# Designs tried in a protein design run: designed miniproteins, single chains. Part 2

Each design is a single chain, and the fold is of that chain. pLDDT is the mean over its residues in the fold that is shown.

## One batch from the design tools (miniprotein)

Design m38
Fold by ESMFold2-Fast:
Structure m38 (fold): chain A 58 residues (1-58)
Amino acid sequence: MEEKVVTVSAPTAEEALRQAAALAAELRAQGWTVTDVRFSTDPETGEVQVTLTATRAA
């Protein structure tokens, strides 16, 4: 199995989740399965970050 971790950042939770959803769809199209979604906020900038963990089996 392969694992891939991707983080997206946006000024709002709505935008970050929208970008994360688009990336999750792209990963799925490439044969990846999104196994974990983590949400955080940068305390210095206030930007919202969403981290996707995806796995793929041949």
Scores: mean pLDDT 81

Design m39
Fold by ESMFold2-Fast:
Structure m39 (fold): chain A 84 residues (1-84)
Amino acid sequence: SKELIDEIVELVREILERNPELSPETVEEAVRALREDLETLVNSKDKELMELFRESLLAWLRANPEASEEELKRLEELLEKLVE
């Protein structure tokens, strides 16, 4: 749903904005690309592709030192709800 996508995008934005190595422009581009990818995946209804995307996104965010374990767990829960 749009509400789940909005919450995922907002959480990722907050994580990326705390990274001092990322410019505001880079954060905006990453968040825009994420929203487009999530909307495309939800519209595809391809659960296998959505699960692969979930794993890839979480792995990428875990490599970000600014991401907390609580935020990563919340993102995993939100992404799981998109796959259902």
Scores: mean pLDDT 82

Design m40
Fold by ESMFold2-Fast:
Structure m40 (fold): chain A 55 residues (1-55)
Amino acid sequence: LDPALIKDVRVEKRGGVFVATVTVEGEKLVTGVGTGSTPEEAIANAIADAERLLA
């Protein structure tokens, strides 16, 4: 995924996990969601979800 396509990144802590929401504007506007034990893991999982939605 081209980082220039990422328009917004949000991370929330919900109990013992982090939930990330990444908005990507490519051929279409998509929102990826990911969870993880760290903010970095949550963001990485959200980016992977967004890539899946763009495929």
Scores: mean pLDDT 79

Design m41
Fold by ESMFold2-Fast:
Structure m41 (fold): chain A 77 residues (1-77)
Amino acid sequence: SLEEELKKKKEEEIRKLKRKAAVYDASAGVYLLSEVATARFGSEKEAEEVRRRAEELREKNLKLSEKYKEEAKKLEE
């Protein structure tokens, strides 16, 4: 039925959004490891630059993950 087709499409959309969120969460985790790894070098200019870029990319990926999680939640309502 049309109702069953619409439900299936909605469930597939939710799955795709959750998958996108998971990918961005995983990417953020990788950048967090870079931040931790460079912390031991203190105020070395090169280490500070790498850490700053890693932090920026981590925050960007976390925001994208949150966006897709929110979109999935709206569809689940």
Scores: mean pLDDT 83

Design m42
Fold by ESMFold2-Fast:
Formats: sequence, structure tokens, C-alpha cells
Structure m42 (fold): chain A 70 residues (1-70)
Amino acid sequence: SLDDLVRQFHRLIEQLRNADPLDHDRVGAILREIVGVLEQIRGLDPEKGLELGKEFEDVVHEWHQRALAL
């Protein structure tokens, strides 16, 4: 369901925030799962997909800033 996908998305975002940025395999796997879930959400509800896509962009920006500081 859409609600299950939204819940999975937020769980994956939390996993990304807690991941070691130098663990490229783990980070890559989490990012691929997030993109897959977002694609499914966009197919069911484009408005919700846009909202969550923006949230994901904000998280990636935060992560990228931390990675550049290393």
C-alpha cells in the first residue's frame, strides 16, 4: 500500500542518516532502495512522490556536506 511504502521510505532515510558515509557499499544499497521506493510512490501518488522526493533531496544535501568535510 502507499502507507507501507511511505513508512519504508522514512525507515530507509533514517538508515541513510545513521550509515557510515565511508561505507560505500552500504550507502549505495540504501540509496538504490530509496530510489526504488520513491519510483513506486510516484506511480501511485505523484503529489506524495514530489513531497518525499524533496525530503530525500534535503537528506542527500546534508549527507553530501558531511562527506565533503572528511
Scores: mean pLDDT 83

Design m43
Fold by ESMFold2-Fast:
Structure m43 (fold): chain A 61 residues (1-61)
Amino acid sequence: RWLTPRELGERIRQAIDEKGLTLEEAAKRLGVSVSTLERFLRGEEIPTGEQLLRAVEFVGL
């Protein structure tokens, strides 16, 4: 399944809301800084390597 950076960011945001997490808690679970997570949510940066695997698992893909 193909996801654009923007679509992945939207799915991460939805998963955060559904899980009732703060941005800081979500960033900790994904192993990134809050600023990096905000860049993912805006589609300005694509998670890579282990970050991508954690993001995919976090959103339930």
Scores: mean pLDDT 79

Design m44
Fold by ESMFold2-Fast:
Structure m44 (fold): chain A 71 residues (1-71)
Amino acid sequence: DEALKLVDEMVKEVYDPNAGRSGGILARLIGQNRVKLKKRLKSRFGDSLTDEKLEELLRYFEKKLTELMYK
């Protein structure tokens, strides 16, 4: 619940519809912000977040950002 909300907020923070769109920009945004999201999730949820759940949340982030970029 709270972890998914954090991911959804980060997707909104990262996505800028006015900045232009391309596959290369999307790939770079995913790569850079995946690292930031991982740190943010570990900082907020710490040891209560399993490696399996962490990877699931990172994949959810990638999926949501991709959906927004490609419409």
Scores: mean pLDDT 74

Design m45
Fold by ESMFold2-Fast:
Structure m45 (fold): chain A 64 residues (1-64)
Amino acid sequence: SALDELKKALEAAGYSDADIQNILDVLKLEKKLDLSAQEALELYKKRIEELRPAEEKQVEAVLK
């Protein structure tokens, strides 16, 4: 499935299991799974990388 391919690509890119789970949860809400797995990965990779120092804890709180 697209989810399995996305997860594998994220693991290959060095994301942790927790980061992967957060990305997948956001994708379920926004239906970004209609994008190719590569495009979804690039969008969320860039977002996480830009916001990582301040937002990893904040994203954890917001996803609740």
Scores: mean pLDDT 60

Design m46
Fold by ESMFold2-Fast:
Structure m46 (fold): chain A 92 residues (1-92)
Amino acid sequence: MEEEIEKFAELGGEILKIRLQLAVAGAIARQGKLQDVYQQQQRQYDALMDRLRKENFDQEDIDKLEEIFVLKGSEKAKELAKEILERKEKKK
């Protein structure tokens, strides 16, 4: 269980990092700066989402991954990780 929580927290951290980078780069790009950086970050985000979908994470699971990263070390993070694992197990 702890190994799965650590893996999910790592994935959630990657998602949040890319989303934060997109938000900042998008704000700067609206000022006519760093358009290439914004486009590169968008491609990285799309690639991450495609990888997660191929690993049978749906949108609800992705949201839970972000929560697991934020709540790392809490009982709530363990509950969220268990919910993802139970959902994935039911798909085979």
Scores: mean pLDDT 78

Design m47
Fold by ESMFold2-Fast:
Structure m47 (fold): chain A 72 residues (1-72)
Amino acid sequence: MLSKEELLERLLAALDEVLAESDKPINRQMARGAARAVANTLYDKGINPSDEELRAIAEKIVETIRLIDEET
């Protein structure tokens, strides 16, 4: 199983790639906070995501934060 630190590092790397491709302002601290929470949940549940799955999770984090920002 991936360590908690390794899982977080991989998810943050995927998040940084998705954010680098974004042309819209987004709360990067909130996105990183969400990534940490997701990494903790994946670790606690014993889930070993692939790089593609981590990218999909990162994309979902960015999408969710954009929706929250648009509603506020």
Scores: mean pLDDT 76

Design m48
Fold by ESMFold2-Fast:
Structure m48 (fold): chain A 118 residues (1-118)
Amino acid sequence: SEEREKLLKEAKELIDKGRYYAVQGDFEKAVEYFEKAIEVLDKLPDDDIEGLRLKAEAYRMLAEVYRKLGDFEKAIEYYDKAIEYYQKMAELADEETRKVLQESIDYFNEEKEKIKKE
């Protein structure tokens, strides 16, 4: 559990750095930090809800960065990854939380369809 808390803290700090660089328009550094966050999170069990949530968030941010870069194939791939992790969270969630997660999944599917028309 101490190792788990350390990995979650490291991943959150890496995601925050990725967001910072994305806001600055430094998309190369943003990608590096989001990819590092995913590597850290991959060390957590597949049923770790907080780990799944952070993984989904990192993949969503990667999708948004690649969309800004005009790499629509990678943007769709990373939205698919974000959806996959939201679906894993939904399987473990209560009915109320599952509804909120489904709204996020629907949103990402709509964003993928918009990209396909670009």
Scores: mean pLDDT 89

Design m49
Fold by ESMFold2-Fast:
Structure m49 (fold): chain A 85 residues (1-85)
Amino acid sequence: AEEWEQIEKEIDAAIAEIKEQNPSLTDEQLEQIRKLLLDHLKANRQATEQALALVEKDPNSPEAQQLALEIQQKQQELQQQILAI
């Protein structure tokens, strides 16, 4: 889909900037960061879509609230994983 091509371009641009600012990073480290960013964006989109579907059925859905919390937790985990590289 066109949207995935745009996401990949954004990821590639982010990786290029990270490499420019951190020239000591290896190609393996850059590939690891790229995979983390791409996986996070895919997972976040799926979780958001699921949360919206749950809210449409029940505006007070505990499952939708749980998914929102998981999205926040995954974002924090992503930041920690990138910093650990």
Scores: mean pLDDT 76

Design m50
Fold by ESMFold2-Fast:
Structure m50 (fold): chain A 77 residues (1-77)
Amino acid sequence: MSSIPTLLVNYVKGLVSEEVLRDHLRGRVLSDEEAQAIKRAAEIAGIDPEKILEVVRRLYDEGVVSPETLEAVEKAL
């Protein structure tokens, strides 16, 4: 399964293009449970959660990510 937590981790690692990430996040609202899954995926991969948070904040500023998604991710990370 292509999950959003795996996509964000792989994007930070340089394994996924920005266009693929934007396509999967556009119009999607992430739940608190999905945001917690992002935190777990980052910890398993050895990725600094702050790097994922920076990506989500940038995508919010660019209008790709909803305020609800940003809030869930900031609360979890």
Scores: mean pLDDT 81

Design m51
Fold by ESMFold2-Fast:
Structure m51 (fold): chain A 91 residues (1-91)
Amino acid sequence: DTIELNEKLAPLFEKILNSDKEESLKAAYELGREAVRFSLEKGWDVDEVVEILKYRIENALKLLKFDEEFIEEVLEAFEKGAEDAKKEIAK
């Protein structure tokens, strides 16, 4: 359920929007990790969920007129979090 996913990750997304750059990047990384963990717990397609969330984060930050450089850094932190979580589960 997309609603359940949104509810689960909303606190981390709020931190991305309302924090200092360093804390926003940490929140983005954790959001990537949690997206992978939640998707695996639900038996969902992890790659599909990660791509949907990445698209939503990018569009939300663009709508709120964040700097392009900041948006890129947030998306990179999110992707890093997702990839690290995938690697940890494979071990």
Scores: mean pLDDT 81

Design m52
Fold by ESMFold2-Fast:
Structure m52 (fold): chain A 64 residues (1-64)
Amino acid sequence: SKEEKIAEYLIKEYGLDEETAKKLAEIILEYLENGKAKTPLEEVLLESEEFKPIIEELKKKFGP
């Protein structure tokens, strides 16, 4: 699934543990599919300067 591929990417590129990567992949996938996060705090996180390049890369690889 896209979620599993995103989690694998996060593990390989950022060295996250499997549990953290899976949870973050779930949040990111919701954002990519719905154009917004489930909560305002998650949206602020994903739109931060730190996450913008990660989200852009994932959009190119897994986006529509």
Scores: mean pLDDT 78

Design m53
Fold by ESMFold2-Fast:
Structure m53 (fold): chain A 99 residues (1-99)
Amino acid sequence: MELERLVRAYENLKSGKATPEEVELYRRAKTGGYRGTVAYIAVEFGLTPEEIERLLALPLDEQIEFLKSTDIPPVKGLTPEQAKEVAINILKAAYEEEK
């Protein structure tokens, strides 16, 4: 699952242990386009097609609130809170780059 690698890259980036490849992976996730990034996060979080459609219809602030309140399956080696933090940061960055 690609999200596991992205989250590990994010954790290593925060701790100053990130490789250049991990920094690039994190950056690429942010530059996939706003809608593409939203869909990527939703699929990786295990959201249903109905939930993905609902999420895509929301403005950014409501998308963030939706993700915070969503009961997501555990990402291997990470807490749900850490996975949500990474997703929200990527989503905010993608939104700023697309507008």
Scores: mean pLDDT 67

Design m54
Fold by ESMFold2-Fast:
Structure m54 (fold): chain A 76 residues (1-76)
Amino acid sequence: MEKDKEFLRFTADTLERLLKEGLSEEEAKEIARKKGLEKAEELGVSKDIKDMVVGAIENNSPEEAAKGLRKLADEL
């Protein structure tokens, strides 16, 4: 659970940071997905959690995805 929370929060933080740096929504989502998955591999996060995060990023705005990922991390 702790590694899953770290992965979720890292991905949310990355999305928010990239948006604040002025990247487009499309670029922010692409980079956050890549960086998030790299972090997930390092932490040994399960495929189910990785797939859920990828789906959240793909199906939402970056702002909504970040909010959803933070909420999920807090509820785990």
Scores: mean pLDDT 84

Design m55
Fold by ESMFold2-Fast:
Structure m55 (fold): chain A 100 residues (1-100)
Amino acid sequence: SLEEVEKKYREAEKKLRAGELSLEEAVEIAREMLKQGTLESAERALGLLQMAALKENRTDLAEALDKARKEALAEKNPEKRYQILKEAVEEAARQLEELA
């Protein structure tokens, strides 16, 4: 549900900020959120990985995620919007997993 995705996002965000969430865990949580298959879950997954990228001083990756978010927001077709977010999350997860 959206409520469960929001709860997972807030818990992960809090732990990541506290230094209590590893990159591997952040990637795993983001992938689980993406499996819900909704725009909201993909947006939350992207947000979590953007925070993880910034924490790792991967400003290039954080900027790429922000660009994808803006492209998705400008896209009027919801299926294409989801695909933009999904592809950005999957690529960011792959790159952050290589750092873990």
Scores: mean pLDDT 85

Design m56
Fold by ESMFold2-Fast:
Structure m56 (fold): chain A 97 residues (1-97)
Amino acid sequence: VVKRVPREKMPEYLDVVYKEGAEIPVVGYDEEGRPFGFAKKAEGKGYVKVTFKPGVAEVGDVVRVSDENVESVEDADMSEVVNFEVDIGMELIKKAV
């Protein structure tokens, strides 16, 4: 299931826990052009980078996690998650000024 999320609400989705049926917003494309998003680990500390299959979604879409649409799940580099928050923060500042 895919739906659009307003950019202004994107930071709220960083609290999504990775599990079957979780709705994860697509925040970018990887070096291979595959859409990806971030979610909290269901167990342990940190985040996972959820890479979706090519053509499943575009940036701003929310994808429900399932075996049919997920390409891979790997530990997220904390710097990538922080860069996402910084990028969104900078865009909000630019809109205010």
Scores: mean pLDDT 64

Design m57
Fold by ESMFold2-Fast:
Structure m57 (fold): chain A 72 residues (1-72)
Amino acid sequence: DARERIWELGRRGELEEALALFEALPEKDAAHWQTLVAALMANGELERAVELAAAMPFRDPSVAPPVPVAPE
């Protein structure tokens, strides 16, 4: 499961490997983007997490970046 691998690498602080794995995926779902953003946030890389979330190309209304934002 690519999401689990990205998250596991992020939890280990191996963000470069997590990014490389994400980029190597043949198809990227919104869930893959969310997991990478969450991994960055978990490592205190909030600037990178926000940047990646803003770059997300998907417009799936059921998917939102897991960033600490104001309530709707």
Scores: mean pLDDT 69

Design m58
Fold by ESMFold2-Fast:
Structure m58 (fold): chain A 61 residues (1-61)
Amino acid sequence: MVSYNKKELDSVKVTKEQEELAKELFDKSVEEKSEELAKIKDEDEREGIILALLRLEVEKS
């Protein structure tokens, strides 16, 4: 089987732009984060930002 979930979280591939946006969203409210993510229609771009945000949340919490 293919287990992308665990590997994706452990070795996330994000661009500098996605990482910067994730850092900005980290300080925003939950609603603001949802709105920013919703405006991103490209699945790959949205996934990268979500992964970067989750990584920041885990690291900083």
Scores: mean pLDDT 69

Design m59
Fold by ESMFold2-Fast:
Structure m59 (fold): chain A 53 residues (1-53)
Amino acid sequence: KLREQVQEIIDKFGLKATVDEVLKGFDYNGDGTLDEVEQQHFDEVLSNIKPLK
């Protein structure tokens, strides 16, 4: 449910980007999907931008 997680982050931080634009930044293969390695990198970025509780 990667797209839902990306959309929540966009909404929460008020980013001026679409889900597709964010995913494109992590789609290193350019095939329109995230593989396991790309997903791991994305999860690391999400951890870094989570708001403080």
Scores: mean pLDDT 65

Design m60
Fold by ESMFold2-Fast:
Structure m60 (fold): chain A 66 residues (1-66)
Amino acid sequence: MRVEEAIKDLDAAKSKEEQIKLIPEVVKKYNLTPEERAKIAEYLYKRGVDGKEIIKAMKEASKLLS
């Protein structure tokens, strides 16, 4: 499942800062829907990634999707 593969890529990051940088990349790589992006955001929030940085990265991802 695309969400599970995207989470695996994010979990491979060495730091929370690197995870944030990977958000636009995994959204583009897996062509994630808004619903799938929301699931990834929820996962990262629960793991203590800063919500403001998650929102910023998701906005950047939206600009990269045609």
Scores: mean pLDDT 79

Design m61
Fold by ESMFold2-Fast:
Structure m61 (fold): chain A 81 residues (1-81)
Amino acid sequence: SALEEGERLIQEAIAEGRGEEVELNLRAMEALEWLKATLPEERFREIVAEVQEIGAKEGIEAAKEFLIRRAEEVKRELEEA
């Protein structure tokens, strides 16, 4: 599906930066996997679309940072509930 394709593209982009940006890339990959495991498909699809849009407009590093921040926001929401 388009969602599965979007997820794979994000994972590939994270992996490609690994040599110089290991910590950021690891955190981004952990954030992506945690969001996928935690959220309903519809919510995860929305986040994948947002990450791809930011990556296209602001670059891959901005997309990785957004993904990490989004996961932190979701974790905070769940801890406060």
Scores: mean pLDDT 78

Design m62
Fold by ESMFold2-Fast:
Structure m62 (fold): chain A 107 residues (1-107)
Amino acid sequence: SSSQLLKIVDEITQLLADLARFYKKYYESNPALAAEEIKRTEKKIQGLFDEMKKLVPKSSDWLDQQLENLTSSLKKMGESKTDEQFEQAYSQMSHQVGLLKMYALLN
């Protein structure tokens, strides 16, 4: 169970790293493409949270709160107009995923 949770959290971590790289490359030259990639990533993360909730149903409410926090940070990334705003949103997402990883290691 713990190893399955950790695998899902590692997948979320990779999705966010890939998104950050993609967004930084395209947000000035093709903002519509950058915004579409955020929506695609959000959908994938939502599916991964659904899988985590199946593994730890007693933590469903807590996981829903973590998903809302992460979705809020993704929205802030999509609204970023400067590198500083982008880095702030990405830093917050990295912190949130760190909390998920700690949770996975304990369960």
Scores: mean pLDDT 87

Design m63
Fold by ESMFold2-Fast:
Structure m63 (fold): chain A 79 residues (1-79)
Amino acid sequence: NLEAAKIHLLAAIDAVRRGDYDAAIEHVNKAIELVKKSTELTEEQKQKAIDYLNQAIEAIRRGDRDAAIEHLKKALEAL
């Protein structure tokens, strides 16, 4: 369900802005699972979105808030 994936990504962006990095990573991981299960996306679209989401997780782990939000927004645009 792409709508559910988008909702989790918006929640992840909000969590990053609040400094709740644990919640942000949980929402990103849920979005990755939903993207993998989607029947509406091509394999290339899934890979692109997952690559951005993995980059977002790495940015969150580094405490790079701006990079994390940028990667999450790019993942949203790829859906």
Scores: mean pLDDT 89

Design m64
Fold by ESMFold2-Fast:
Structure m64 (fold): chain A 76 residues (1-76)
Amino acid sequence: MEIIELLEKLSSPTATDEDIKKFIEYLKQNKDKLDEILEELVARDPRVPSVEAAKKIIKTILLYKGVDEKTIEEIL
């Protein structure tokens, strides 16, 4: 899954600004299908118990990487 690969790169201590931009662009392009993508993530990754947990994890990572809350709200 593209979202798993992008999220793993973003969660790395070696993540770059390019990785952040690519992840945000992916979410923007898939905004209408985000819940379906996150449901598939929940089905494939036993560490993620729900769609709500996935969104919270993504928001926390993006905030930690310096992405503003308004941008996060627009893509989640």
Scores: mean pLDDT 79

Design m65
Fold by ESMFold2-Fast:
Structure m65 (fold): chain A 60 residues (1-60)
Amino acid sequence: SEQFEKIKAFLLSMGFSEERATELAEKMEGKSLEEIGEFLVELGIIDSPEDVEKIKPYIA
């Protein structure tokens, strides 16, 4: 899906490996922007779920 490809590309740009970026993008596929924000906080990529709005153009 477009969401999968965008999230994968974003994670690769953040320095994640191809394998890890693919795994994480698959986990986030079909999730809402809010749910993606929560996942990104758990991964330490963003500090709060609200910060997902700052990266929305890259993942949604």
Scores: mean pLDDT 80

Design m66
Fold by ESMFold2-Fast:
Structure m66 (fold): chain A 64 residues (1-64)
Amino acid sequence: SLEEALRLAEQLARGNAVAAAELTGAPTAEYEVTAVDDESLRLRVVAGDYEVERVFSVEQILAA
């Protein structure tokens, strides 16, 4: 479901944000997960000068 995918995506984005902060030496990291539609999610991670935004399908996030 979209709700389950959102929960998993938030966990993934949070972990990636923490790792990015450690690798870049940034004092803080931020992440954002938004539903684009019923089948896709947008994930954004920012830590210092590192910024990545990607769109994933719900199926990709729920890949098990």
Scores: mean pLDDT 79

Design m67
Fold by ESMFold2-Fast:
Structure m67 (fold): chain A 66 residues (1-66)
Amino acid sequence: EARSLDIPLIIEGDSFEALVESSKEVAEKVRTAEQNTPVATSKAPKEVQEEAKKKLEEEKKKVLEK
């Protein structure tokens, strides 16, 4: 379950402690990127919603890749 989701983060560290720290920090950065991305849903056409969603994914990748 959760262990399977955390497997990619194990590459960042050999110990479970490093995995936990990396997971929390990465989640926080991703969350911050989401908060900063304008999400104009419910009021916008489907095209605008799709574009906003793709931009959010791109921002997440930038945060994680750095």
Scores: mean pLDDT 56

Design m68
Fold by ESMFold2-Fast:
Structure m68 (fold): chain A 93 residues (1-93)
Amino acid sequence: TSHAQEAMKKAEEYIKKSREYNKKDEEALKKGDFVTAREYAMLAMEYARKALQYISAGESMGADPNEVKKLREQAKEELERAEKLYKEADGGM
């Protein structure tokens, strides 16, 4: 496996972590736990940003442009979801 493929694999792992924290955030919001929801949204944003960093690194190392586009779209969607959830949690405190 190339360094580019390793970077893309790490990006996929960070997207998965971001998605998991976004789901935990939604569960915390449903329970009225705004403090925990805010924390989970911050973690989801951090993981989505890490994914975007690894995607950019992979792209620079010659990763498949179609895979770069797909993962960048997924990472941006998770980041946008996390930012929205953060605002909802912050407004609930």
Scores: mean pLDDT 90

Design m69
Fold by ESMFold2-Fast:
Structure m69 (fold): chain A 70 residues (1-70)
Amino acid sequence: SPLERLLELARRAKEAGRLLPVSVASERIQKVMEKYGLTNEQLAEVARALGIRHSGVGLQVLGVAAEELL
């Protein structure tokens, strides 16, 4: 599923220390949510599973995953 793929990519981005600027990360996350019909609740579940916040550095990590999934 797109959610499981996002989780895998975010885990790898976190382990590699890869970050996008917050503004770019936010844009990529919104595009992935629109493309795959993902909700804020599903993004919160991904963040919880990885032990990250879905704000600040956590958003920067999620943005890397979102860009790779696009």
Scores: mean pLDDT 82

Design m70
Fold by ESMFold2-Fast:
Structure m70 (fold): chain A 98 residues (1-98)
Amino acid sequence: SLEEEAYRLGRLAERSAQRILEDGQRRADLYRARGDDVAADRALALGRGVAEGVLRLPYGIIAALEPTLGPAEVERLRRAYERGAEEARRELERERRE
């Protein structure tokens, strides 16, 4: 169903955002190791911006479907997306408690 697809998209978006943040941190650490703190700060800022974009973009896509699906279905898809993202976030937080 479209709700299941939105839920899976939420999970994927959250996990992708986390990988982007981790990659940005890894690049920042490499820049700092060679004394380039400015490049490190820029790498972190870019990583955060891209991660935020990955999480926000699906909301715009779901909203754009309203003329085709109607407002009730769009609201169901938005909630399914949020549920998927929340569950993936909790799973990632649990993994980090090792």
Scores: mean pLDDT 89

Design m71
Fold by ESMFold2-Fast:
Structure m71 (fold): chain A 86 residues (1-86)
Amino acid sequence: SIQDLVDQINALLDQLMKSTDTEELQQLTQQIIQLLDQLQQQKASVTTLIGLALRVIGLLLESTDENVKQALEQILQHILQLLKQT
């Protein structure tokens, strides 16, 4: 379901914020992007995608790690791309 995908994305974002390993950050980023693509396939609403974008922006403001910021920026860019396709 859309709710299950959102819950999984939020859990992976929490893991990403705690990660200190570049390889783990890359794996978590890729998993989040794949789940975002599944949200698009399930026709998630604009409201759902905006909610996720706002969460990622909040995490960007909290992050002090450049590698974490880069991963979050990539995720945000992907959400914005999905919003343009909705």
Scores: mean pLDDT 88

Design m72
Fold by ESMFold2-Fast:
Structure m72 (fold): chain A 90 residues (1-90)
Amino acid sequence: ITSEQKETLIEGVNKVAKILVEEGHEKAAGALGSRVLMMITLGEEAKDIYKQFAKDVKDIIKKYKLSEEAAKQIEQIVEETGKKIDELLS
């Protein structure tokens, strides 16, 4: 994984985590961040880290029944992060 791919993933995670904390889900935010950092540390590919991040986010939205506004903002961040990762892989 390149430094630019790593920074892109961390930026996306931090943006999602901030919204989760604002919605009162600090533990979910912490777990999301910890998994992504662990996968980066283990040298997983950016595409695989992104897929896990996107899955974890969808699971969190469904499990905690986030507001429509928060869910929309988070989904947009995940989509934008995925587009940036695809650009860095092309």
Scores: mean pLDDT 87

Design m73
Fold by ESMFold2-Fast:
Structure m73 (fold): chain A 76 residues (1-76)
Amino acid sequence: SLADTLLSPEETLALAREAVEEAKRIVEETKSGSQAVARLIGMLLRVVMGAATDEAAEQARAMLKAFYDEVKEKLE
């Protein structure tokens, strides 16, 4: 089924961690929180729609949301 080709729990969490690290790199290199936020939103959408399990998707979403909230504070 389609679900059988979706991201495993391990892949889901690994992608979330990678997205957070990439967003941190964007902030450090470009000093652009908006570019970092755009990257996080794009990855959050992929994680939520692509995750094979709701548990992994929720953990990844929480991780991305926490970093998004941190970056948002610095933009305003």
Scores: mean pLDDT 68

